Designed miniproteins, single chains, continued (2). Designs and how they scored, part 46

Each design is a single chain, and the fold is of that chain. pLDDT is the mean over its residues in the fold that is shown.

## One batch from the design tools (miniprotein)

Design m5575
Fold by ESMFold2-Fast:
Structure m5575 (fold): chain A 80 residues (1-80)
Amino acid sequence: MEKVKEALEEYRKKLLEMDPTLAEKARSHPVNSPETRRYALEIRLKILELELEFHKKAGDEEGVAYVQAEIDRLRAELAA
């Protein structure tokens, strides 16, 4: 119980500490520009990486598999 709560609080703390300059850069570019899309994907990838860490600490194998697939999809999109 405590381990799961601790993992969740750590996830929330890291989420709140996300790089604000990345959000600023996304807002300063035109909608649908490659730069705006890239920044949005980078922010989403960081969130998913934190979510993956949470699921691993919680022992949620199904959640780990799901989030990992989403990370792989976003990484492929960023590489394109």
Scores: mean pLDDT 69

Design m5576
Fold by ESMFold2-Fast:
Structure m5576 (fold): chain A 79 residues (1-79)
Amino acid sequence: SKIEKLVEEAIKIIEEMIKKEKNESVKKTLESLIDLMESAKEKGNLRGLLRVLDAAIQIAKGIDKEAAKKLEEIKKELE
C-alpha cells in the first residue's frame, strides 16, 4: 500500500541517519522511533505514526536538514 511504502522510505532515511550518527544515545532514540513506526503501521495507528514522524523530524532538524525535509514530505503524504 502507499502507507507501507512511505513508512519504508521513512525507516530508510532514519537508518541512514543512524549510520552517520556518533552519539550512542541519539542512535538508540532513532532505533526506538523505527520500532514505534513499525508497531504503529502493524496496528493501523495513523495518528501514532504521524506523532513518531514528528519526533523523528525534530531530531533530524538538529542533525541532518536534508533528512528532515524528506521526512516532512513523507508526513505530508500521510496527512
Scores: mean pLDDT 87

Design m5577
Fold by ESMFold2-Fast:
Structure m5577 (fold): chain A 94 residues (1-94)
Amino acid sequence: SMEAIFEELVAKAVALAKALVPQLKTLSDAQFRSTLLGLFRLLVREARRLGLSKEQIIAVLETFAAVLKSQLDEKQRAVLDEVLAEVVAEIRAE
């Protein structure tokens, strides 16, 4: 079902976020921002390939971001919120 596909992608996004935290913590500010943008765009492409709705795609991104935020410092959380808002706005504008 589409619900099962959505739930599987959410679970994969959670696992990916947890796996990436140690590497993300070592990046410069510029590398951190560009890496996050690339990761969000990768998740958007995969979700679209799977036929997920705009709202489901946004939910995947928000879940991925929430897992990252729980492990990141205040400065990194601020950058993450900015990148997430930008990508969500791009999706909603389509």
Scores: mean pLDDT 88

Design m5578
Fold by ESMFold2-Fast:
Order: sequence, then structure tokens, then C-alpha cells
Structure m5578 (fold): chain A 78 residues (1-78)
Amino acid sequence: DELEKLIEEYLKEAERAVEEYVRENPDLPEEQREALRRATLELARVLAIMKLSDPEEVKKIAEKYAPRLRELAAEAEA
């Protein structure tokens, strides 16, 4: 219950943030929009799980996603 509620909250915030960003950047390619949405939703889910999960599993997930998020951030800056 608590975990499901938390995940739903984070996913809602993630969807809004992505929608806002896409609205501000209408020239963003569809592939990039899809990738950003997927990455943001995955990160939101990870953050929710982190709050109620084993720190060791959290570290593994962070290591896996950090390079991809860094790449997306660099592309957005360019």
C-alpha cells in the first residue's frame, strides 16, 4: 500500500515534469521525447523503491542508470 502510493506519486510528478519540458521544447525529436519520458518514469520508480528498499540494491540501480541520465542531460545542454 505505502510503496504503491509512493510510486504513483512519483510517477505523477515525473509525467508532469516531462510534459512541461516537452511543451517548452517543441522541436525535441520524438525519439528523444520518448527516451526522456522512459528515463524519467524509470528514475521516479527507482526513487520510490529506494525509500523502502535495501540500500545495496539502490546502489546497483543508480550505477546502471547514472551514465544514461548523464548522456541525456549533456544532449539537452547542447
Scores: mean pLDDT 67

Design m5579
Fold by ESMFold2-Fast:
Structure m5579 (fold): chain A 69 residues (1-69)
Amino acid sequence: AALLAEAMSLLIQAMALLKANDLASATSLLTQALALLTAAVALDPADLAAKANLAAAETALEIVNFAAA
């Protein structure tokens, strides 16, 4: 699905930004990926890849937000 592919691209970009210690930009991209993955899971609740990536994005965003606080 296009939503999953776009979310994957955003997650890869967010990981690159985290390596560069750009927490603000990484948080923005993770938030966008989270929204797309939430929509993908809502459209196909049986998509295990979308569910796994959604859980990973939620965990990454929580860790980044905690570290940035």
Scores: mean pLDDT 78

Design m5580
Fold by ESMFold2-Fast:
Structure m5580 (fold): chain A 55 residues (1-55)
Amino acid sequence: MEKVKAEINELMELFKAGKISYSDFVQRLEEIATEHPEMTALVNQAVKEALELLS
């Protein structure tokens, strides 16, 4: 669980820094949600936060 949360946080930091595209960011989060369905709520929150940053 801790490792998955750390991975989601790392992806968010990479996205905020402009080191990863929104498309790649969403794809990686979708992979995490597929492997760890229990993390779907955190994945959805990360996507929402990223969309607000783009607005």
Scores: mean pLDDT 81

Design m5581
Fold by ESMFold2-Fast:
Structure m5581 (fold): chain A 65 residues (1-65)
Amino acid sequence: MEEEIQEEADELSEKLKSLPLDKVNEILAEAVEEVYKENPTKPVDIEEAQKKLIEIIKKKLKELE
């Protein structure tokens, strides 16, 4: 699981490097907001939060295609 998460993060990093800085910041900010919006009053499990962040960023990158 952890190794799989790291591989996806690395692939996303490469895609983010190809985008303008403003767009990268927008995607990251939206992903963070969306993760915490789902659980505003509950502590979030770190592993679950990382998976959600990766999924949201991946989805946002696909929307740009």
Scores: mean pLDDT 68

Design m5582
Fold by ESMFold2-Fast:
Structure m5582 (fold): chain A 67 residues (1-67)
Amino acid sequence: SMEDLQNKAKELIEENKEKLSEELYQKLLDYIDQGNFDAVGALLANNGQEDLVKKLEELVREYKKSQ
C-alpha cells in the first residue's frame, strides 16, 4: 500500500537522519507524506545521498510490483 511505502521511506530517512540537515529532513518527510517520491529522490540526489537514492528506488520498485 502507499501507507506501507510511506512508512518504509520514513524509516529509511529516520535511520539516516545524522547525514541530513534538519531542513532537508523536514522537506523529505513532507514529500513522503505527499506521496511525491520523485521529489524525495531528486532532493536526496541533489544533496549527494546516492546510497539513499538507491534504497528509495528499491522501495518504490517493490511497491509498484505489489500493485
Scores: mean pLDDT 86

Design m5583
Fold by ESMFold2-Fast:
Structure m5583 (fold): chain A 105 residues (1-105)
Amino acid sequence: SSKVDLASTYSNLGAVYFSQGKYDEAVKSYQKALEIRQKLLPPEHPLIASSYHNLGNVYFSQGKYDEAVKSYQKALEIRQKLLPPDHPLILVTKRDLEAAKEAQA
């Protein structure tokens, strides 16, 4: 497999751990996917945005709302450069960010 395939494998592993409630393992797996993607892809790549959104989801489920907000903000910044403002991914990222900000208060 290429290193891009390895990043996808870590992302899939993160999703499995997340579904099992193994949040620390999910974070580590998604962080490995993000690290590989940041080395291989341009900084505004859709897969980097997806990695940040996935990390935000795990942090939110852990009650780590500060980390969730930061991760969702990174995903939104990238997606806003790539997609129109009414795109479903922009809307869902904004929804998840608002929920994390409300939980932070």
Scores: mean pLDDT 91

Design m5584
Fold by ESMFold2-Fast:
Structure m5584 (fold): chain A 94 residues (1-94)
Amino acid sequence: MKEELKKKVEEAVEKARQALSASVPKEEAVEAATKPFEELAEEARKKGYEELAEKAEEAAERIKEAFDKGLGPEELLKLLEEIEKELLEAIDKE
């Protein structure tokens, strides 16, 4: 179970990273980067991982805020690395 959720975290981060590398409008990039974390939050909540669900929802909001503040691609990628670490740590907490 934990291994499956860790894989989902890694997949969500990778999809967001790909969205940030795409040459698309800002609104489309934000949607593509945040949706994987919103889906992760829903799956985590359904499985009873409330802390992971909360952290995934916070991750989506942090990404939206970073775009609103005009953070560059390098800063957005660093944010994704921090988010990945926090989500993986949340899974390891019982």
Scores: mean pLDDT 80

Design m5585
Fold by ESMFold2-Fast:
Structure m5585 (fold): chain A 65 residues (1-65)
Amino acid sequence: MKVTVTLVLDTSDLSGEEARAAVEKARQRAEGLAEQLKKMLLEQDPSAKVEVTAELVVVGNAPEV
């Protein structure tokens, strides 16, 4: 079983320094959420092979792609 957790962070209302801090916190939360989700899935079905990937998408100042 493969699960992807995507977090979208909108930094449009944040200054550059605040945006950087918010991105770092969001990245840490994404990693923690993926780990907790994997544990929950293994608790419900210990025989399941579970792969959880965390993805962070930053919106607000990415007009470059």
Scores: mean pLDDT 74

Design m5586
Fold by ESMFold2-Fast:
Formats: C-alpha cells, structure tokens, sequence
Structure m5586 (fold): chain A 70 residues (1-70)
C-alpha cells in the first residue's frame, strides 16, 4: 500500500528498517494527536489537552511526562 511504499522509500533514504520507521510514525502520531501506542511491550498514552503522557514498561513500571518538561 501507499504507507509501505513511503516507509520503504524512507528506509532506503536513511538506511534504517521499515519496522523502525513505522514505530517512529506511531510515536509521532500519539504525541501530535493524543492517544495510545504500544511497541515491544511498552505502552505510551498521551493526553494532548494537558500535554501529559504516561509510559508503561513491560515490567509494569509507569513513568509520567509532560511535553514542556524537556
């Protein structure tokens, strides 16, 4: 599909795997629009209204972050 073609082009341009670019796109999507994304057992939830998110690791440890606290 169109997404795979874009990911393959990006992977060829940067020398990284398609899977890596796909994960980056999903993280960017969560940060920009709010929502939930899961990868490698890590769960990321982001609330755009408060600019606050949580990261839950596979071992159940939860970290809270605010986009303005860099």
Amino acid sequence: GAMEAQLEAGAAETGVSVEYLRKQIEVVKVVNNGGTFEFDGIRVEYDKATNTGTITTPDGVTYTFTVKEL
Scores: mean pLDDT 63

Design m5587
Fold by ESMFold2-Fast:
Structure m5587 (fold): chain A 90 residues (1-90)
Amino acid sequence: RREEFEKLIEEFRERALKAKTIEEIIELYRELLEELRRLGAPQHVIDEFEEGLPVVEKRAKEAKNLDLKELVEILVLSIENALKLVFEAE
């Protein structure tokens, strides 16, 4: 289960690092959240990230010097940390 989540996150990272727009990265991240939900990630965690995506997208577009690669790494780190907390609580 943990290894399956890690694989999905890595597949997202590889695809998102090839993306050329903030919108494309956000769409790939939305796909990742749906796959994580399907594999049994806690619904409240996934819902929180999905609800936060429009805010993240807006802030990324407003950022004067945001590197798209930094956006990808921030998104990866955020979901990895959230899922680690879930696994530690089980």
Scores: mean pLDDT 80

Design m5588
Fold by ESMFold2-Fast:
Structure m5588 (fold): chain A 87 residues (1-87)
Amino acid sequence: SLAEIRRLMLRAFAALQAGDVATAVAELERMRELAERIPSTTPEDLARLDAVIARVRATPQPTPEERAALAAEVAGVLRSIERRQRE
């Protein structure tokens, strides 16, 4: 469900703020797996999520601005999936 995916997103970014990159990546990967199972999810949506996961892996101590940008990108992907699901 989108509610479960949003919960995973919130947990991932809480872990990232706490400096727990391993937990953040695991939660984002679980979110990506659930998003892939939604029929309205596009290959572009999955590529955007994969790019966020790669950026989190490459940036072990992200700035507050970098964390906000990554969270906004994930929220944008989930909004696009939800919008298509309502059609």
Scores: mean pLDDT 84

Design m5589
Fold by ESMFold2-Fast:
Structure m5589 (fold): chain A 117 residues (1-117)
Amino acid sequence: MMAALERAREEAARRVGEALEAAFADPAGLASAQAFARALAGTTNDELAKLAEEAYRAALTDPEKARELLVEAVRRMTAEELRNAAGLMRTQAETPHARALADVLEESARLLEEAES
């Protein structure tokens, strides 16, 4: 169970990392990546909030650092936290990048739920 959950978390981090890389490479995607960081900063989980706040501050000056901080946050998230983040990103569904992030976060939550079962 623990080994399967760890692999699911790493796969989730990889998929979200790819979506964030695409978002940071596109000026239209930058706003979606920043919105994701702000959504996570509002969490009751202090460690996730800290990573998200650092990512938000880095997003304009060091997008690679911002991406790595958000990927690290995803590695620490529960399936419920990933689904909540996906829901928040869907409210921003004006951009293809926000939709892609929402879809990847929801799929990541599903992977964690399957690994825990």
Scores: mean pLDDT 78

Design m5590
Fold by ESMFold2-Fast:
Parts: sequence; C-alpha cells; structure tokens
Structure m5590 (fold): chain A 73 residues (1-73)
Amino acid sequence: SYEEAAREARRLAEEFRRRGQEVKERLGDPRLRVESAHGATPDGSWLALAAVYREEDGRRVVEWFEVRQGRVP
C-alpha cells in the first residue's frame, strides 16, 4: 500500500540521514550539510536518499550520497 511504502521510505531516509551525519562529522568541514528525502507512489513503489554536500559558487558539491528504492510486496 502507499502508506506502507511511505513508512518504509521515511524509515530508510532517517537511517541514511544518520549515516550522512557520521560522514559529515568524520570529514570535519563546517561547510558540509546533510539532507535527506523520501517518496512513495500509490502502486507501492518508494525511494529514500541522503546526501552530504557543500555549496561552492552557488553549486552543490556532493561528498557522499546514498539512495535506495523498492516496492512493497
């Protein structure tokens, strides 16, 4: 269901965000930011991601990225 897919996506996005925070701490660059995103569709498909990035001259430079996608059975 959409609700199950959305719940799974959110759970994984939170997990990836925590991993990204560990990467940020390890790299020690105060310019680094951690962002996560998740989504789901009515057919039970879902996506979760997180990235550690910095901004340089109006562009995002990605230092770490993790993404996972799936479908609820």
Scores: mean pLDDT 86

Design m5591
Fold by ESMFold2-Fast:
Structure m5591 (fold): chain A 74 residues (1-74)
Amino acid sequence: SAEARRQEERERRRREEEFRKTIDSLKKFLAGNQAVADNYSAKTKENIAEGFENTIRLLARKWGVAESALRAAL
């Protein structure tokens, strides 16, 4: 039981680390888009936002987390 608990803690930390790396990648994506956002048309901004929403949905499903939790981590 104690060893099972330690294994669960190790796996949780690994998942947290992978999630953090995913969040860092998303932050870089957002920062890149923000840097050129003023040059985008309203339609382009809308399309980027929709693509980002789809990415959040897919990643939330992959990591078994709520979409709101993933958004809050950004």
Scores: mean pLDDT 74

Design m5592
Fold by ESMFold2-Fast:
Structure m5592 (fold): chain A 97 residues (1-97)
Amino acid sequence: MSTLERIRELLLRLGLSEEEVELIIRTLKELVPSEDPNAAISREEFLEAIERLRREGHERVAEFLELLFRRADRDRKSVTLGELVAVLEELVALGES
C-alpha cells in the first residue's frame, strides 16, 4: 500500500467525506516530492496550502489539516508523510475509544 493510500484509508475512518479526502490527497500530492513515507513538506508550504484552502472556501478541510500539521510538526521545520500517518493513526485510535 502506498503512503497516500494509507492516509486515504485513515481519513475515511475518521469520518471525512470522500470529497474532503480527495481534496486532502490532492493537496498532499502537490506538496510532496514523492509518495515515500520520508517525503517532507516544509512548514511554509503546509501553511500556504492551508491558507489557500481557506480562501477557496474549504474551511473544514483547512481546519483539519491545521490540526494534523500542529500535531506532526515536532521540529518546527517540516512534516513527513510518515509523520502524518502516525498522527492520523493516533486520531483514529482516540475516535474509536
Scores: mean pLDDT 80

Design m5593
Fold by ESMFold2-Fast:
Parts: sequence; C-alpha cells; structure tokens
Structure m5593 (fold): chain A 79 residues (1-79)
Amino acid sequence: SKVDELIEKARKELDEILAHYRETGDRDGVLARMKELASKFEEEISKIEDPEEQEKAVTEFNRLLQEAGTRLAEIDAER
C-alpha cells in the first residue's frame, strides 16, 4: 500500500541517519536530521485524504520514531 511504501522509505532514511551518527559521532547533526525527517513525513502523511490510512500512517510512523530513538540511545551507550 502507499502507507507501507511511505513507512519503508522513512525506515531506510532513519537507518541512514543513524549509520551516519555511528560513524561521525555528530549528535547535534543526527538530532537535526531526525527532526527534518519527522517534519517531512508528517507533511506527507497530512496529504493522505483517507482518514483510516492517515491514522495507520501516523501510528506506524510514531512506532518507527520510537524504534529509532531506542537505536540512538544504544549508539550513545556504545560511545
């Protein structure tokens, strides 16, 4: 579905952001990129006209951000 494609795209972008942080240690940079990604995908979700699909996208995206936050904390602990 369009929602599944959007979530997969967000997951890949988050993986790239976290991988870059693991290599560089630029914490301010990773937080800025994550904030930009959140704003970008919130805008894309807001364009979904079907209320049920929009709610699904919000739920799945929030779960994805929570997972990314956990991974960020794990990287912080390894440094």
Scores: mean pLDDT 84

Design m5594
Fold by ESMFold2-Fast:
Structure m5594 (fold): chain A 85 residues (1-85)
Amino acid sequence: SSMDDVNTSISTITSNINMIDSGIRTNDRVRLQAGVGMSDKIIPIIDQVIQQAEQDPTVPQSRVDQLRQMRNTLQQRQNQARSLL
């Protein structure tokens, strides 16, 4: 369901952000490369989940907005990680 996809996306983004933040904090290039690579793969999938959730009236707008905000945060973290590589 769209709600299951939204919930999975939020968890996936959280894990990716934590990986990148850990890589930045520990100056771990391998972890940063892995984190950036994961973001490249998941951001397009998240964008599709957002589009599908926006078409589903059973998904609260607040959850769509949260996912969009987290997606933007992930993109900012990915850009920061890339600047360190």
Scores: mean pLDDT 91

Design m5595
Fold by ESMFold2-Fast:
Structure m5595 (fold): chain A 58 residues (1-58)
Amino acid sequence: MSDEEGLAGAERVLASTRNPAQLRAAIGELRRIYETSRDEAARRRARELIEQGEALLA
């Protein structure tokens, strides 16, 4: 899966579910992208989506 596909998939999950397990799975994928991606834009987007997902779990 490309970083672009991973970001799009996680964003779709965050938009469509409030299930904590699914939200944590999406955050986990976003953290993987943040830690492993060499693309600065992908890392910034992953960080934004992680913050959104964590807010939904608060």
Scores: mean pLDDT 82

Design m5596
Fold by ESMFold2-Fast:
Structure m5596 (fold): chain A 69 residues (1-69)
Amino acid sequence: MEEELKKEIDELLKSPDPLVQRAAAYARGLLLNGEFEKAKRYIEEIKKAQTPEELKRIVQEALDDLAKL
């Protein structure tokens, strides 16, 4: 499970989209802090996002969750 999430994050970090990279970096931060369910949810939201506005929302939510740790 943890290894699968790491692989998904690594693939997202290779994205040419800087918003995808930023959201993936914050999801990685959550994973490293043991927040596996939150990291998985953000990975799925990033993969489903179709607009820059959706990605910006995901980035902000993931950053807020990291800041609460």
Scores: mean pLDDT 83

Design m5597
Fold by ESMFold2-Fast:
Structure m5597 (fold): chain A 85 residues (1-85)
Amino acid sequence: SEEELKELLIKALKKYGDNDPDLEKKSLEELLERFSELTGDSVETVLQDLEELEELKKLDLSSLPVTQYVAAKLRLIALEEQFGL
């Protein structure tokens, strides 16, 4: 959801040293722009990666065949590292 994307992005920004007390008051677009500036990635790329991270975190990975589980788990780890989570 949009609220979950905002929560993940605020957590990521704080871990990258963004100490703005008004982060929780910002729109999703404003948070995406701020993280884009910090990482050098486009807003579209940040949004796509963040949506993928949210989906992977909600998916029951243990239900997948071993090869699919390994691929999904590695992607999840990479995305969590990208967002400092």
Scores: mean pLDDT 84

Design m5598
Fold by ESMFold2-Fast:
Structure m5598 (fold): chain A 100 residues (1-100)
Amino acid sequence: SINERLDEILEEVEEIVKELKEKNPEKKGLNEAFEAEFKHLKELFEENRDNPEARIEVLKQLKLHVQRLKDFAKLEGDEELAKRAEEVIERIEEVIAELE
């Protein structure tokens, strides 16, 4: 159940990063940073799959990453992507609350 929700969260974050890159290709440095941070966080989740405490810390880092994606989407005027990012933040907070 929690692992299934984490997989769905990670998939949606990947889709948001991809859409931001496609809509803002001129923002190469930001897009590369967002992709690199997401890849790093995804690797941390896989390495810490059996460590609940470390998984909570990775979720908190993922929440900060998604907040940056939301802020960037809002700055670019993409209110729908910003809303999707906010919904992902809420799902992350729900999972953190269940693990704590």
Scores: mean pLDDT 86

Design m5599
Fold by ESMFold2-Fast:
Structure m5599 (fold): chain A 81 residues (1-81)
Amino acid sequence: SAAERKEEQERLNRSIGLTLRAIGLDILKRLVERKDNPLLREQLEKEEAVLPEWKEEAEELAKEGEKEAELALEILREIEE
């Protein structure tokens, strides 16, 4: 049905967004490590503060079978170590 297709597309779009967010966090952390810039550190701190909220969303989407959300969680595990 049209409603089921819309729901599937919205889940996929959210999952892709979470993957891109995880990639952005990885890049931001690497930039902070390479460049002593207080503005980059402030931005990293802001992203880390909201991480628990979108990580929980990524975990739920991954349980629903969204591979893009699974990739986001894999990237986050690498960042945490």
Scores: mean pLDDT 83

Design m5600
Fold by ESMFold2-Fast:
Structure m5600 (fold): chain A 65 residues (1-65)
Amino acid sequence: MKYIFRGKIPQLEGLIKQARKLGFEIEESDKVLNINLPSGDTSDLKKVEVENMLDLLVKMTIADK
């Protein structure tokens, strides 16, 4: 599955670190992060962890205002 995030690099730093730890392929640009699953499939636990990272990104965006 492919995930696309937009934001300032500092806001994405934690997400990038965690995604690399999970073995995701990361394509970085000035304000866009593309994350791809390495084998197309992951365990349910890894999928939940990715969803938790998405929730965290939303919370960080709200807190930045």
Scores: mean pLDDT 55

Design m5601
Fold by ESMFold2-Fast:
Structure m5601 (fold): chain A 86 residues (1-86)
Amino acid sequence: DNIDKVNELMAEIVDLLLKLYPTNMTPELFRKFLEEVIKKLKEEGAEPEIIEALEKLLKGESFTSEEIPVLIKALELIKEELEKKL
């Protein structure tokens, strides 16, 4: 299920953030990290649909079933950027 994949990726992202910032992980730190990823991906010419999905995630907006595949791609890019910092 695509929703299960989104939840799995979110859990993996949280685990990576806690591994990198074990004593200061906050919602504010996650927000700042997400803003940095969005900025970097825009500079690298990422697909507009991926940027839109990340911005919706940052705002806490709901996703439609049709948007879930793009959200999964966006979350995979977040995970990749976190793994590069390890």
Scores: mean pLDDT 77

Design m5602
Fold by ESMFold2-Fast:
Structure m5602 (fold): chain A 95 residues (1-95)
Amino acid sequence: SAEREEEERAIERALEHVKKHAPNISEEQLEEIRRLLREGLELRREIERLLLEEQGAVTIEAYEALPPEVKAKVDELLARLEEVEERIKKVVEEA
């Protein structure tokens, strides 16, 4: 889909930025970051889907208005997204 093509372009741009700022990064580390970036985009897409399905908007107000069970699901996805971002940071710092 067009959205997936744009996501892949965003991932490639992010990897180019990583290479520029971490010139000693290995190919294995770059591939791990690529996988983590894809996982992060999938998590963000699921969060957006849940917010749009329940509230019709991707806003803080929509998040606060979520039913408790859906809010708990979004909170779990946000925690997983934070873990992905910390793992990317760790890989870059270890380069």
Scores: mean pLDDT 85

Design m5603
Fold by ESMFold2-Fast:
Structure m5603 (fold): chain A 70 residues (1-70)
Amino acid sequence: NEKKALEVLKKFEKEYDEIVEKFGEPKEEIKKGLQKAKDEMLELLYNGEITEEKVKEFEEKLKKLLEEAK
């Protein structure tokens, strides 16, 4: 579902900005992990292959990476 995927990406982009403002820039491996997850999700969106299950998987992955960014 494209709309849900975009909402998840927007939410985590905002949360990332808040973490950077509060805690400073995350470790390079966390930044690379976040970028890779975003790139993979965008690729699925471009190919029309985004599913509700994939949105949930990326949401959980991004949430975990953001916790590690603190």
Scores: mean pLDDT 78

Design m5604
Fold by ESMFold2-Fast:
Structure m5604 (fold): chain A 75 residues (1-75)
Amino acid sequence: SLENRQHLISTLSTLVDLTNEQVKLLREAADELELARRAADILKKLPELKPQHRELILSAFSLPSSRLYLEQALA
């Protein structure tokens, strides 16, 4: 949903300085799996992710497959 995407963007913005292009790519993702892939590409540049931030990011995804993909990409 748009609300879940906005929540993800807001959370990521507290962790990394998101460009307007990165925000656009997140908003334009066709589905939750594509959203997870695009989020993972951004998060790969972070040196470390605190557990509470990981939970906030994962909470933006309602599908188990999208959450699993993101968890594996962040490992």
Scores: mean pLDDT 77

Design m5605
Fold by ESMFold2-Fast:
Structure m5605 (fold): chain A 64 residues (1-64)
Amino acid sequence: SKMEMDKKIAKQVEKSLKEGDYISARLAVSSAVSSGMSKETAEELKKIAEKHGDKETAEIAARG
């Protein structure tokens, strides 16, 4: 389902940010935004990015 896919994306983004792979995190979030993610998922991704100090990924998520 879309909700399960959104949760999987959130986990992938958090893993990339924990590993310092900011490029993969930004690409994943940009792809999710382009695919029309929910506002709830966008807010979750923004919080994950802010928690890991990636302001650029947080800004991309905020545009979803």
Scores: mean pLDDT 79

Design m5606
Fold by ESMFold2-Fast:
Structure m5606 (fold): chain A 90 residues (1-90)
Amino acid sequence: AKVTVTVDGKTATVTIEGTGEENEKAAEAILEGLEKAHEAGIKFKSVSGSGSGNTATATIEADTPEDALELGRLIAEAARAAGFEAEVRE
């Protein structure tokens, strides 16, 4: 699967592209990235989520634009650690 985090202001949008099993494993890695962000003191909330067979998307809102960028970085790092391609875009 490929993981893309798009950061716009305080919002980080995570897109997962791949097969169902790969997307499920990528989603688990993203949750680990969110746990690390919480441990780092970043405050965030889930806003929306959607999925189809080959694409899943989740939108997360942070308290500041700087926190949203750090959140995106931690999510991408967790996805890469799990063996997935990941990038952050602004």
Scores: mean pLDDT 80

Design m5607
Fold by ESMFold2-Fast:
Structure m5607 (fold): chain A 97 residues (1-97)
Amino acid sequence: LVKKIKEAGDKIAKALKEGKLEEAIEAAREYAKEVAKAEEKLNGVDVSVVEPLASAMYVSAIRSIKGGKEEHEKAAKTTEEETKKSVELYEKKEKEY
């Protein structure tokens, strides 16, 4: 569960650093799907409700990046920080479940 969230988050950050926005968007959809699965397993939330909402939020954030290399690098750093927080949160919840 957590491993797939980290892998998807790492793909977003890498794609952003490389300026590959379409790849970042695809990775963001994977990230949303894995987060939704974590929420279903740990909190009993329906994946069909959480996945579309999470996907819309992450894809919108990536599409809002209109700057050059510096802004892409800042977005990648933010993605890495958010991914780390999500991984830590879900690892903690899995241990307490």
Scores: mean pLDDT 76

Design m5608
Fold by ESMFold2-Fast:
Structure m5608 (fold): chain A 72 residues (1-72)
Amino acid sequence: MKEKLLEEARQAIEAGDSEKATRLIHELINLNDYESAKELVEEAYAKGLLSEKEYQAMMNTIATNKELAKKK
């Protein structure tokens, strides 16, 4: 369920598990939950789990997928 993925992603961010957090964020993007994915990327960056380059890359991926989904 989407709610379980959100909770697990938030717990991974709190634990400093950047690999698990990134994986779960990508799963949310694949489910077209761009709003939650964006919030989690911003939280991970704020906690220092993502570099500026990684943050920008993930935000660009979310924006691109959101635009493509909107136009279909």
Scores: mean pLDDT 80

Design m5609
Fold by ESMFold2-Fast:
Structure m5609 (fold): chain A 63 residues (1-63)
Amino acid sequence: MKELEELARELSKGKPLSEEELKAIVEDSIAVAEGVGKVLKLDEEQVKKLAKMLLEAELTYYR
């Protein structure tokens, strides 16, 4: 999702993260959200919201 990549760049401003590391974090967030969504039978919008929340949590607490 392009919006998640843009959100990741915005949240990572000033952090020592490479583009490759940002892509990995975004892909992991999507994979976890899709896995949870499959188990819980979430719709596409709910999966997107979950992926966004996971991404925000990961990048907010990144040291």
Scores: mean pLDDT 76

Design m5610
Fold by ESMFold2-Fast:
Parts: sequence; structure tokens; C-alpha cells
Structure m5610 (fold): chain A 67 residues (1-67)
Amino acid sequence: SKLAEKTAEAVRTLLEIQRLMEELGETDVQVYLSYDKKEDAYRIDIQSKNPAILEKGREGDERIKKT
């Protein structure tokens, strides 16, 4: 399915992010895609202690929330 193809592409990108985190000693970068039943909304949440990651992530989609 199209969703499966896009999920595989996202996983490949996340693996590259994981490698960069290991090389740079970054331990606290989390990206979640979820559905919030209480707010009836789809969400992308980014958690990081690195403010540059949070700011750059928000540039991609202003709907990105958290941290």
C-alpha cells in the first residue's frame, strides 16, 4: 500500500538520523506521528534538548508541536 511505502521511506530516514545521533553523541531526539483521540487530530511531535533541531523541524511543518 502507499502508506507502507511511505513508512519504509520514513524508517530509512530515521536510520540515518540514528547514525548521526550516535556520531554526535545526541541521546534525546524523538519524532512521533500519532492520532490524538481527545483532540480528534493527527500530530507530529518532536522532542529534543537541541533547540536547532526543534526550530528546523518547525520550519518543515508549522503543525509540529512538542518540546
Scores: mean pLDDT 69

